# Designed miniproteins, single chains: the designs that were tried, part 73

Each design is a single chain, and the fold is of that chain. pLDDT is the mean over its residues in the fold that is shown.

## One batch from the design tools (miniprotein)

Design m2520
Fold by ESMFold2-Fast:
Structure m2520 (fold): chain A 78 residues (1-78)
Amino acid sequence: GPSATTQEIAAIARRLGLGSLVPEGATSLPVAAQEALNRMADALGRPDLNLPVDGSADAAVLAKVKALYAAAREGYAR
């Protein structure tokens, strides 16, 4: 099954409206979900939060996704 880190990444992606791109029980981030997160980061002026489009779902990816969620709450969600 998915790791705790992968489950946290999936939960944040769903909170960002990307639930359709992250299947339940996913053990990695689908390319479409990583691309969508990167488009959000670019739209928020945060290209420093861009993820490698390689399916990785590790602690570094989780840290960037948490930072993206915080940025989205401040600058993107009215």
Scores: mean pLDDT 77

Design m2521
Fold by ESMFold2-Fast:
Structure m2521 (fold): chain A 70 residues (1-70)
Amino acid sequence: MEAIERAVALAEEIGFDGAEVRAALEDTSTSDEERRHLLALAGQIGAGNPQLTAELSREVGRAVAAARAA
């Protein structure tokens, strides 16, 4: 739960809707591997790798688009 909230907060800072990001991360159509990857990226950014913010933005965008298409 805490890792999801961190990913949602970071996505909101990049310009995504936090509610859509949270729904995508909790959606069964988002694979456990994709969810784990997003949470790992958020963790790495929090650990001092801000260069990964662009990658997180791209992966969040894909997850939200996939959830909306389902």
Scores: mean pLDDT 63

Design m2522
Fold by ESMFold2-Fast:
Structure m2522 (fold): chain A 95 residues (1-95)
Amino acid sequence: SRAEEIEREAEKYARETAEKILKIGKEIAAEILAKHPTLSAEEAKAAVREALTKAAEEVGVSELPALVEKGEAAARAGDDEAALEYARKIVEALK
C-alpha cells in the first residue's frame, strides 16, 4: 500500500510536469509556426524540438524531454520496468 502510494505520487509529479512542459512547448511552437507558416515538415519538427528544449530549460530540467521520449519508447516496446525507471529519473530531476 505504501509502495503503491509512492508510485502514484511519482506518476502524478511526472505527469503534471510533463503536461506543463508540453503546454509551454506547444505555446512556443505555435508562436514559431505562426511567424513561419511556410515551414517544411522537417523544419516544423525541428521547431517543435527546439520549443520543447526551451520549455524544459524554463522549468529547470533540460533533460526532461529526452527522458519522456525514452520512457514512452520503452512503454511502447512493452518494457514496463524501463518505463518506470525513466519515470523515477524524471521525479529525481525535479528535486
Scores: mean pLDDT 66

Design m2523
Fold by ESMFold2-Fast:
Structure m2523 (fold): chain A 109 residues (1-109)
Amino acid sequence: MRAEVVELFRRLLEMYLEAARDMVETGKVSEELQEKYAELGREIEANPEVQALVERFTEVGQEIAKENPDKSPLVLLAEALRKMAENTDDPELAELLREAAERLEELAK
């Protein structure tokens, strides 16, 4: 995987973690975080490799949600990240996905 793809995906995962924290603490995502997410979204749209990863993540997440309708969204997101980590040949990407999953599981306590 190219270093720029891993870095963009790392930024996306950190945004998901911040959004999850905002939702747990306040029930909504802050305007500042929404603006940062919109800017990152434009960078992702410019990179087809990152877009493909986001699409795959969405597909895996939807499949897990269908099988586990009673689980919280944070737990489902963490499970999707863990499955992506298992199916990637890139050890740096796999490590980032596992770390993000662990942090989401902590927020779901």
Scores: mean pLDDT 77

Design m2524
Fold by ESMFold2-Fast:
Structure m2524 (fold): chain A 92 residues (1-92)
Amino acid sequence: EEEEKKAREEIAKIIEQFYDEMLEAVKNGDVNKLVAASLRAIGDLIDLELKYGNKELVDKAFKDLSEIVRALLEDPEKARELAQKTIEEYKK
């Protein structure tokens, strides 16, 4: 449970940083930055799975990142609300 709490806190940070990087890249039309941010988030989540062993939590995080990307492509403001809610859910 203590390890799960630490994993959840790290996922919250990964999602927050990913959202910030993706939002900036989308606003600027920077495809290279979109790819870089995505690869970084994937790498961070793989590292987290290797460190904590919680595959279910990491699988959920990948799904949440995918939902945020979809929202960002449709409406950045809605994506911000989704990202904030998702981050807060991981912190509890």
Scores: mean pLDDT 81

Design m2525
Fold by ESMFold2-Fast:
Structure m2525 (fold): chain A 85 residues (1-85)
Amino acid sequence: MELIKKLAELAKEGKSLIFYVETPEEAARLARQLKELGIDFVAVVADTLEEAKKQAEEASKKYPVVIATTRDAEPALRELGVPVL
């Protein structure tokens, strides 16, 4: 409850949160938590975390919450219905 209020407040302030995640399991767990909290978010995936970071910075201009991770996490995120950019 407290987390969703804080994330909504950060979005109102024009701030965005980018989560850098290396493992598919952690990315899927985080995505499930954000969905349960009703938070709008997207994921960016790339062959390297550096590429994903660059894409996430661009996505953060449009989306208040972004998960940046490597391509091996993409199948799990798509199965959860997460928008992958």
Scores: mean pLDDT 76

Design m2526
Fold by ESMFold2-Fast:
Structure m2526 (fold): chain A 110 residues (1-110)
Amino acid sequence: HMEELRARLEEAIRAWLEKQGVKLTRVEFLASEEGLRAAIEGLEHGRLRNDLTPEQADALVAELRARYPDLQPGHVVVLEPVSPDRVLIALVTPDGRVALFYAERAPPPP
């Protein structure tokens, strides 16, 4: 159920941000059910990655700022941008920068 997944993901994001000293003020969900599940798994089990290339990061930040011109500190956007195998979590930090993390889809069980 999408509504339950969004609620669970919002709580996971809030807990993750509190550990980093950031207060969650707004969250946007632009991901499929599978993407939301991958984001929850990444946040709850420490599977988030931040190894995007500078070119990839700059392009995604430009797209996010164009789509959300009012982005402020504490805003989070969860989206599936270009790759079907990952979901992006974009966080606006207290200094107004956008930090990008991604979670890979859970591998099929062995």
Scores: mean pLDDT 75

Design m2527
Fold by ESMFold2-Fast:
Structure m2527 (fold): chain A 100 residues (1-100)
Amino acid sequence: SAAEAAVLAIIDRTLDIAERAKERASPEVAEQLEELMEELRRLRDEIRAHGVTPALLERLIAVIERIIELLKEAFPDDPNMQAMVEELEHLKALLRRLLA
């Protein structure tokens, strides 16, 4: 479906942002980002298997919120990371519209 394609594209973009952040992160933050990326990959597999459900959308939004908080705490003065956080907030808003 168009909704499934959009949600999968959001997951792939979130993974790309997390991977780029991981390259600049301390080992501790990189480990936390890798755990969140593994959770995103599992959500992608569940969405491919079961389609887009409200429960899966809520879980995806929660993972993106955790990434946003981690990036804000780890990179408070990095304008490139701030732009990535703004993009993640936009992606989160798109997912919330699919819940309505």
Scores: mean pLDDT 89

Design m2528
Fold by ESMFold2-Fast:
Structure m2528 (fold): chain A 115 residues (1-115)
Amino acid sequence: SWIERFEAALDRSLGLFHLRATVIESEAKTPEVKRAIERAKDLLAQAILDVYKRVKAEKLSLEEAIELATQTLAAVREEIRRTIRELVGDSPEGKAALAEIDASIAEMEARLRET
């Protein structure tokens, strides 16, 4: 079904994000950067799970599901950006981590537009 393809596409994008985030977390020199990345991973995972739940509960069409996912990714990107800035924003390491996480979410948004 289209729902299976939609979920598979988002799961693949989430997996790539988690891989990148895990590398940043493993290379982090401060506990604050590790905490910021862990929170970013949790926020994105919860946002995607909420999209899946709403698509099924509200019986959304493919077009409505893509719109919901698009709006949800934009909102969680801003929340993650704010969270990382609050925890580590002034450090060079924190700024580098934010740039990589932001780029990874932008890649997810681009892949969703191709659906």
Scores: mean pLDDT 84

Design m2529
Fold by ESMFold2-Fast:
Structure m2529 (fold): chain A 68 residues (1-68)
Amino acid sequence: VKEELEKKLKEVVEEYNKKMEENKNGSQDTQNEIDKEFYNKVQELLLEAQRKDPSITEEDVWKMLQKI
């Protein structure tokens, strides 16, 4: 479960970085929407992981994101 979560988080981070790079000269509103989408995707992955393993916490996700 944790290995699958880490892999999916890496994909979400790569997509976030790509969108941020493509929109680096965009408006603050565009950047806020990209941030919001990233946050929502991370939250969905956490909830799905917790459904399979309730011991997984937001701190575990944060540590995985820092490793990526």
Scores: mean pLDDT 77

Design m2530
Fold by ESMFold2-Fast:
Structure m2530 (fold): chain A 89 residues (1-89)
Amino acid sequence: MKTYRVTAIVEADSGEKALEAVRKGIEATPGVRLLDLRATPPTTSPTGKKLVHIEAVVEAPSKELAMEAVRKGIEDAGLKLLSLTVEEV
């Protein structure tokens, strides 16, 4: 098991919805454990879209599984994922 920092930019009307989506994705993914989860308050883009920056620290057997847990949660919640990066920490 390794620790990964997963950073996502999501189109969402609230930070709470974005955090809930990520938490559900991680909980639904066997072998991935959530260590820390935070989000910025939503910011409004020039086009009127609301963007939330999320940072999740997870313990997972692989970088790919850590990314998929976060991606799946966001997409299953019907939110638009704009950016996703992962780093081993």
Scores: mean pLDDT 83

Design m2531
Fold by ESMFold2-Fast:
Structure m2531 (fold): chain A 82 residues (1-82)
Amino acid sequence: SEADRLLEEAVKILREVDELIDKNATEEQLKEAIKRIDELQRRIAELEARVKKENDMEGMIRLGVAAVVAAVSKTILKKKLK
């Protein structure tokens, strides 16, 4: 499903964030990762509105998890950046 794909994308971004931290990535690389997470969060919000209209409970749960993973990833990067 589309929700499953966004969840997989969120998990991949979290893994990439862990690698960036481990490799002492530059401030520019951290900022680019934050920008990618912002775009992912926007796409998750757009799909949440759609699946809510369709009463897709499984999709809503998967998107909720994706949103949490994206938010955690962004928080880790923001704390490392400042």
Scores: mean pLDDT 84

Design m2532
Fold by ESMFold2-Fast:
Structure m2532 (fold): chain A 92 residues (1-92)
Amino acid sequence: DEEDLKELEEENKRLLEELKPLVEKAREAYEKMDEKQKEELREEGARVTKELQEKYERMVKEGRDEKDILLELMREHAEALRRRLEEILEKA
């Protein structure tokens, strides 16, 4: 419903704000990376996306509430992004 969408949007905004400082620092580090390192990071991102999609399909089959599924996956995606950004900074 409309309230569920608002809660999802507010959580997404909160997660993005928490990641913003890391994104800005990692962007500067990413720009200094060679094309091979950038390709490896893109491939890892694709793998994470596939894993989250498979988890979504599993939870839907288990009959879980869609809002709860989306909130959980959104948080897991944010955590995966945070770890990836930290890895970029460590390699810089």
Scores: mean pLDDT 78

Design m2533
Fold by ESMFold2-Fast:
Structure m2533 (fold): chain A 99 residues (1-99)
Amino acid sequence: MTEEERRRRLEELDKRIAEAQKKGDPVTVAILRAERLIVEGKYDEAIEIAKKLLEMDTDPKVKADAYRVLADIYQRLGNEEEAEKFRKKADELRKKAGL
């Protein structure tokens, strides 16, 4: 990824975060902030947000999004085994939510 592509991705995420904040959607804000942290390479901080969402929210869609974030992080860290484990959990929760 080029520095220009990274900057455009961060700008896109900042706009989406602002829209979610304006709509009063704290869960979407948390997910988007985690994705922004992944783009910045701040994986430990992104993992903390995802884990908090898994502990606080019972909505299968929210849990699926949190597991997807974890899968992306572990894939970027080169841990394909953990990444696949979290992808499967996300897929199961999406099916349960009718998605």
Scores: mean pLDDT 83

Design m2534
Fold by ESMFold2-Fast:
Structure m2534 (fold): chain A 86 residues (1-86)
Amino acid sequence: LDGNGTISAEELFAKMKELVGNRLSDEQLIAYTDQVIRFADKDGNGTIDFEEFQAIATNFDTDGNGEVDFYDFLTMMVTQLIAEEA
């Protein structure tokens, strides 16, 4: 996506819209994108390192036998945020 392997808020929004845009409004997708960026962006530079994202996703795979890719991680994060807002 970005030539150096980082993920911008705009790129993250586009991927989230692809995954859950049928269920969520653009305003909700923006809010969830901001939450994901805030959670993962410890440097405060407005981008997420793809490798850091995968490392976090791997920590969520407690069974240690499945592959958790970037999109699975996004789906889990959005689901968690929806549950907290409900």
Scores: mean pLDDT 62

Design m2535
Fold by ESMFold2-Fast:
Structure m2535 (fold): chain A 65 residues (1-65)
Amino acid sequence: SAADLAALDKLEAWIEERFKERAKEIERMSKYMSEEDVQKLRESLEKNKKIAKETIAQQRARIEA
């Protein structure tokens, strides 16, 4: 339904904002961490972003079916 799609769009926007906040947190923490540890956090963030995008796409397809 249109209401379900609107709710999903709102959720996607909220998730995107959370990832932006996490990126800022990693940048802030980077001055207290090794380059290796910072890289691991960045890789974890990118992996989580990919999973979130795939999950949202799957839910959108389900609503549109």
Scores: mean pLDDT 86

Design m2536
Fold by ESMFold2-Fast:
Formats: C-alpha cells, structure tokens, sequence
Structure m2536 (fold): chain A 75 residues (1-75)
C-alpha cells in the first residue's frame, strides 16, 4: 500500500536516525490497511524480533514496510 509506506516515511523523518516508534507506526498501519492497532503492533513486533529488535524497540522504515506486507498477506 503506497499510502501506508508514504506515511511511514514521513513518520521516520520526525525521529532521530529515521527510526519509527512502533506505537505510532501501528496507528498508521491500522488506519491505512483497515486492521486493528493491536494486529498492526503484533506484525511490527514479529518483524522486529526477526531483526533482533526487542518488542519495544524502534524500527527502520524497511522493517515497517515488511510488516505492511505481512498484514496484507494475512488479509
């Protein structure tokens, strides 16, 4: 989803090193993909763990984009 990715890119510009807060990223994904905030947070946490980022850790834009793909595949 191009709109979700563009919104995540804008969020990354507001944080040091282009990192995304998982709670704020989850809100964007919930609004753009029509999923619950909890479901979006779970997908972001799964991708974060895959790359060695803790459940409460900040994500890169690429990692958040991978979470978008997971949510679209689970639809």
Amino acid sequence: NEEAIKALEELGKTHPWGLLNPTEAAKILAEKLGVSKEEALEALDEVGRKYGVGAFGMLTLGQAEEAVKLLEERK
Scores: mean pLDDT 76

Design m2537
Fold by ESMFold2-Fast:
Structure m2537 (fold): chain A 71 residues (1-71)
Amino acid sequence: MIGETGEEGARDGEAAVVRAQAYLARGDRETAAKEAELGIRNGEAAIRAGNVEGGQKTIAAARKVLEEARA
């Protein structure tokens, strides 16, 4: 379904990415990775709800933080 549900999922994923970046910046790599994984899941949910563009952007941002947390 396209609309609010897909947009909400992308926004929730963006919020998770912002939290992941904050945890990464303070050296909490474990929590940063968990928040980034949540961002990926929310992005995937947004894609399933029909917000493919928003979901893909959220997943890309979350994956970047996850790679930095694992490095």
Scores: mean pLDDT 79

Design m2538
Fold by ESMFold2-Fast:
Structure m2538 (fold): chain A 84 residues (1-84)
Amino acid sequence: MKSIEELLKELVEAARKGDIDKAAKLLKELLKKPGGRKALLERARELAKQGQGYVVEQLAKAAEKIGEKELAEELLKIMKEYNK
């Protein structure tokens, strides 16, 4: 089974490529792990601070695809806060 770090690396890479289907699958696996949601939100803040708001937007689309509406809203808020 993949670690949180491995899932985050693959998830961010899929999101960066705009592969929402792959990102959605990886996100489902990440969210099954204790601390996965927190680790994702921390990584999203880092990405947004680095000017990678596009990647955070793709993560939000992946969250929407799997029905995680609250998570998608949190990711979009992070993107908007730092993408200015």
Scores: mean pLDDT 84

Design m2539
Fold by ESMFold2-Fast:
Structure m2539 (fold): chain A 86 residues (1-86)
Amino acid sequence: VTSLESLEEIRKKIKEKLLPYLSEEEASEVADVLTPAVMLAKASLPEEKVEEVEEELVELALELAKEGKSLEEIEKEALELVRKKL
């Protein structure tokens, strides 16, 4: 388990989790808006909670994308989810 990840590595990891459900272009866009929330979680939460939050963020983003929510709405909800865990 890596405690320090670059922004690009975090983005890539999120994108790979989204690819089974979204097109590569959509997965890239959603990964971009989730990356700040994952970075906040990694900076603020214990390692055990970061894994839980990453899974919740991916599930939340997939649900919102399925409902036709904008990238801006997905980003807002993702950050709010992390803040509720702080």
Scores: mean pLDDT 79

Design m2540
Fold by ESMFold2-Fast:
Structure m2540 (fold): chain A 79 residues (1-79)
Amino acid sequence: MSRQELLLAGRQAIAEARRLIEEAEAAGVDPSVVEEYRARVDALSEGLDRGNAGELSDEELAAIVREARALAEEIRRLV
């Protein structure tokens, strides 16, 4: 996967995770759980921004994409 493909995949995974957090909140998931997921998504988003700025290796960027995808799947199980 190219660096551009990794950045796109990361953005898509973070957007999906944020959408799923909104759905979880609307579904009545515990506010403390929702806030924990928001903090995790925000940390990954900051990592992706560093990747976009060229501050991360391709391996570090790939790890962020994998973690963002895993997080979206984890949140989906709450809804």
Scores: mean pLDDT 86

Design m2541
Fold by ESMFold2-Fast:
Structure m2541 (fold): chain A 79 residues (1-79)
Amino acid sequence: SEVITRVIQHDLGVSEEVARKLAELPPEALREFIRALKEGIANGDLEGGIARAREILESSGVRLSDEEIREVVEGLQAA
């Protein structure tokens, strides 16, 4: 959905390309993906957070590069 893509782009401060890929996730999977990264940031275990986030992406057939995942992390850290 174009609406979901725009919401993700604005909320996370990521590129339209990254937002479109994240919009392919079911709403629950997107929530778990963001939670995994937020928990990693909060606990100082960013590597563990990213690893869990990758598992969620794989289970949904969505692929983000390392650079695209870093865009999401930076957006969450800036918020």
Scores: mean pLDDT 84

Design m2542
Fold by ESMFold2-Fast:
Structure m2542 (fold): chain A 56 residues (1-56)
Amino acid sequence: DEALKRLEEELAAEEARNQRIVALAEKQDSAFGAEMRKRLQAELERRRKEIEELLA
């Protein structure tokens, strides 16, 4: 219960950090920024699945 809540909070913090990284990358190079967004979104989705597996 509390442990799962903490993991979800950590995911939210990572998502916010990733948005900032993507914004910086997009300022440098739009194509690079788009690629970083896809990669970071895939990693977040993987971590979401891991948390769901812990719930199952």
Scores: mean pLDDT 78

Design m2543
Fold by ESMFold2-Fast:
Order: sequence, then structure tokens, then C-alpha cells
Structure m2543 (fold): chain A 104 residues (1-104)
Amino acid sequence: SLEELKKEAIELLEKLLEAARELLKYVPDEAILEVIGLILRIIGLILDVERARSKEELEEILREALRIAQELLKIAQKYGAPQDLIKKIQDIIKKIKELLEKLK
């Protein structure tokens, strides 16, 4: 159960990392460092998931992942990223919320 939830969390974070990297193509220079900062935070969360030993630790990591995903969505919308990318980020947000409900 915990190992399956960790695997699902890593898959979602890898998709979020892909979306963040794709977003770099659509942001102006002044937003590049902000998106890079979010990319580094996502990489850190993947490592945190691999190290997580409880559902409580995994919940804390996923709450931070949700916050990062929401920040990426805000940036994508602000700079007019393609609708497919916006929809991908929204789908990831929905799936993080669904995974958080499974941890209750």
C-alpha cells in the first residue's frame, strides 16, 4: 500500500517535472529563474518520496507538490502557455488531490 502510493506519487512528480520543463519554452526571461526554482523543488520532492517511511510523510510531500503545481499553473496562465500544457498541469493537480484523499 505505501510502496504503491509512493510509486504513484513519483509518477505524478515526474509528469509535473516534464510540464515545468515544457513551460520554460513559453515564459519570458524574467520568469525563467522562477520556473527553474520550481523544477529544482520538484526534483527534491521526488527524492523525498523515495525516502518517505510513512503515509504522513508522503502526505506532507504531496501537499508541497500541490502547492508547486498550483504555482506552475499560475505562471502558465499568466504567460499564455498552450491550452494543452495548462490542461496537463490541471490534470496533475487533480491527480495529486486524489492521491491525498487516498492517504486519509
Scores: mean pLDDT 91

Design m2544
Fold by ESMFold2-Fast:
Structure m2544 (fold): chain A 87 residues (1-87)
Amino acid sequence: SEALKLLEEELAKYSKLDSKAAQVIVETLKFAIELLKKGVPAEDLVAQTVRLLYEKMAKEKLFSDEAKALLSEFLETLGRVYKILTE
């Protein structure tokens, strides 16, 4: 699917970065891909993925401007996934 392709491309992109924020995003992308493969509804997929992301960012205390920028970029990607799944 187009949504799966987008998530896999983003996974490859963030996997090339060695920051802790990028590692959290990679883990969150893998979670989103598993939900998509299981046929979880788009609203639940996005909600669960965003909750996991914020939980991990908070636990790892990722408050830097660089971490926030990566978070914003990833949320933009999830918005695109949602549009693809709901058009």
Scores: mean pLDDT 84

Design m2545
Fold by ESMFold2-Fast:
Order: C-alpha cells, then sequence, then structure tokens
Structure m2545 (fold): chain A 86 residues (1-86)
C-alpha cells in the first residue's frame, strides 16, 4: 500500500511536471513511515530522475516494465532510446 501511494505521487509529479513538489511529498511519507530524516530537495533534475526511478523500479518488480516505459514516453519524461539501455 505505501509503495502504491509513492508510485501515485511519482506518476502525478511526472504528469504535472511539478517534480520538486512530488519528491518532497514522497520524502515526507518515507520520513513519517520509516522515521527517516527529511532531506530538503532543491534540484528539479534530481527530483525528476528520482520520480522516474521510483516508477521504473515499481513496475520492474511487478513484471510490468512496459507500462512504465509507455507512461514515461507519453508524458515526455523519457525517450524510447533511454529504455534500450535497460
Amino acid sequence: MLDEEILELAKKGIEEKDYLKAAKEIAKLLAEKYGLEVLELSDEEVAENGLKAIIIEYYRKEGRLDEAKELLIEEGAATEEQFEAF
């Protein structure tokens, strides 16, 4: 359930292109759930790459990597060529 909540926040961040907001919300959930220190994120590129990694890893674990590929390409967050390296 927590992994699904994190996935939905990551997908929303990619769709809305509000990477820092989504990354901060995910960091807050992780801190609250696992008692981790919240690190302040200020770099949009780092936030964007983090959201992409969450989506790719979640769907990879589920055996649904093609769904991550389709989503990220449709949202303009990744290209076909970037998935050839995986």
Scores: mean pLDDT 72

Design m2546
Fold by ESMFold2-Fast:
Structure m2546 (fold): chain A 68 residues (1-68)
Amino acid sequence: SPEVVQAAAAYTAAELMYIAALLEGPAEAPQALEAIDAAIEKLESVDDPEREEWIKRLEEMREEVESL
């Protein structure tokens, strides 16, 4: 479905921004947090059994970025 594709794209964008924040430090943290939050929102709208695990991974990434 389009919602699943959009969620997958948002997750991929969040992963890229997360990696950028880890490499560049606090200056990239706001953009990474925004991308992660957007990906969580997209995943919450998708009715999929794997949704909870992917959201948990994003929440773990968010906590790591917040610690920068």
Scores: mean pLDDT 84

Design m2547
Fold by ESMFold2-Fast:
Structure m2547 (fold): chain A 80 residues (1-80)
Amino acid sequence: KYIEEGIKIGREDFKKAKNETEKANLYVAYTLRAIGAELDGNYKEASIDYAAAAEISREMGDTQTAEKFLKKAKEYEKKA
């Protein structure tokens, strides 16, 4: 499943982040990738990237943003 793949990627990348700046950069990168994929109609990539952004957001303590991104990931997984 694309969401499971995105969560795994986000978690692995977050574990490799050495400081708060790298964590913030990962969050921004996956969020921008997800938006780009969404605009391109690439629902598979949008689902993966929103799920990765959600996991990073959750690890950073922003559960509200994590929930919003997971809802988007689920929506795009259904369209893929």
Scores: mean pLDDT 85

Design m2548
Fold by ESMFold2-Fast:
Structure m2548 (fold): chain A 96 residues (1-96)
Amino acid sequence: ELEEEKNKLIEEFRDTMLATADELEKQGREFDAGVVAVAGAVAYVTSKKMEPSEELLKALRDAVNKAKESLQYAREGKIDEALKKVKEAIKTINKA
């Protein structure tokens, strides 16, 4: 079912965004961590209300990949690149 695939991708996106927020917190970036956590939560709630489509699933996969890149950059201490990838991930979902 497309809805189950959508929900799995949305959960993976949320969990990855929360992991990025946790990493930013460890780097002493408390405000940025809060912004990322809130952005992830808003995207989660919004995406849950969207009708499943191939276009949405493609956008969610792209957003998950960008979220994973943001986590990688955060772990490397590349905070500006991590935040840029977070913004790109959110923008990808909002355009679907």
Scores: mean pLDDT 86

Design m2549
Fold by ESMFold2-Fast:
Structure m2549 (fold): chain A 65 residues (1-65)
Amino acid sequence: SVEEKAKELAEEIRKETKGNKAALLAAAHELRVGAEAKRRGEFIGPKFASYSAEELELAAELLEK
């Protein structure tokens, strides 16, 4: 589901950043930019290509908590 993929992505990012708040907020911003690019049909990097705009946006919301 969208929720499961978003949660998995958020948990992976949290683990990589080791809970660094600035790094988490930067990652959330990148996810939101990627989601907008996907909605516009613009090119995004390969890192987020397999995720939907909704999955990226939900993951960003989870990181901002």
Scores: mean pLDDT 80

Design m2550
Fold by ESMFold2-Fast:
Formats: C-alpha cells, structure tokens, sequence
Structure m2550 (fold): chain A 68 residues (1-68)
C-alpha cells in the first residue's frame, strides 16, 4: 500500500542518514540534505509519485531525521 511504501522510504532515509553521520563522518545538516535528496529521487524517478505526494513524504522524512 501507499502507507507501507511511505514507511519503507522513511526507514531508508533514516538508514542512509545514520550511515552518513556515524560511519562516514558527514555533518548532520549535510547528511540530512543527502538523505532527503535520495528519498526524493526514489519517489519521483522510480515510484513516479506526484509532486504533492513527494512533498508530503519529504516533510515526514525531515521530521524523523531532525528527531535524531
């Protein structure tokens, strides 16, 4: 379902963010930018979601990343 895909994309963004910060020493703000860009590309280019769906997803991903 769409909600299951959203959860998977959020988890993917969080996993990438954690790897960038913890394993690669990327600053938190830059790691957040990279994770958000990666999730956007997947939702737009692979899943072909609408702009509105992508914007909603990215808002939720950013919220989760800022809670780390």
Amino acid sequence: SMDELKEKLIEMGLSLYRDLVETRGVPEERAREIALANVRQLAEDVLKWSEEEVEELLREVERVLREE
Scores: mean pLDDT 85

Design m2551
Fold by ESMFold2-Fast:
Structure m2551 (fold): chain A 58 residues (1-58)
Amino acid sequence: EEEERRLAEEKARIDQYIENLKKKYGLSDEQYERLRAFYSSPEGRKKLIEELVKELEK
């Protein structure tokens, strides 16, 4: 079940990335919830993953 392990690791990294954004920019609870909502949308989730992968590859 390596796929499930990779998905869990990917989720953990994405969650950490969002938490780091909150800490780095001092986001309010409202801004943090909006970012989470963006991540939950199909378009936002694809964009977030694309940006995360691009950063890791650079």
Scores: mean pLDDT 68

Design m2552
Fold by ESMFold2-Fast:
Structure m2552 (fold): chain A 66 residues (1-66)
Amino acid sequence: MKEFVEELEKASEWARRNLPKEDAEKVVELFEESKKYHEEGDEKKRQESLEKAEKVMEEALRRMAE
């Protein structure tokens, strides 16, 4: 339980440092949603929020590489 929250906090810090502000804010918002669903025990919505965050990160990184 604590490890998951710590991992999301580190991922949020990484996003704020490495992604454009708009993409970083979106990723952080999705990680906060994932934390909320984790605390509520909604595993499906937790996974959906993580998948959305990963997609935003992939698209931001792809845009930055071009």
Scores: mean pLDDT 79

Design m2553
Fold by ESMFold2-Fast:
Structure m2553 (fold): chain A 80 residues (1-80)
Amino acid sequence: SEEVKKYIDEVLKEIDRQIEAVKRSNLSPEEQERQIAFLREIKALLEKLKKDPNVTKEDIDKAISEHLRRAAEEEAARRA
């Protein structure tokens, strides 16, 4: 629906703002690269969801939450 597509576009704009914030941060180059890569992964996921005519806001929120959960698990595994 148009409403869901607008919601996705708003989230995509927020991700672009976050990428720019990371680039302007005082984080190490390695940490900046990791955070930007993560944000770009979420952006790709959202662009894929935007192609689905049956996607809902709940589906989008669930997909983002699932991606965040998996990223946290991968970080924990990498630190182990």
Scores: mean pLDDT 81

Design m2554
Fold by ESMFold2-Fast:
Structure m2554 (fold): chain A 78 residues (1-78)
Amino acid sequence: SMDEAAEQWMAALEDAYQQAIDTVLKDPELGPLAAETLLEMGRGAAKDNPKYAEEILKKAEEYKAEIEALQKAVLEKK
């Protein structure tokens, strides 16, 4: 169903967010790339799931902001 497809995309976006956290903690200079990758993934998912596009994009933007905040926090400690 469309709801199941949207749930799968949200789960994939969450998995990508967890990988982005690991990436930023290991190499904070990759933070902007990880954040943009999350946003691009969200944009692609929104295009393929127009009924849930706003919800998918909102989640991608939230994850992007969290990664940017994490990168800033990591860099401020060096």
Scores: mean pLDDT 83

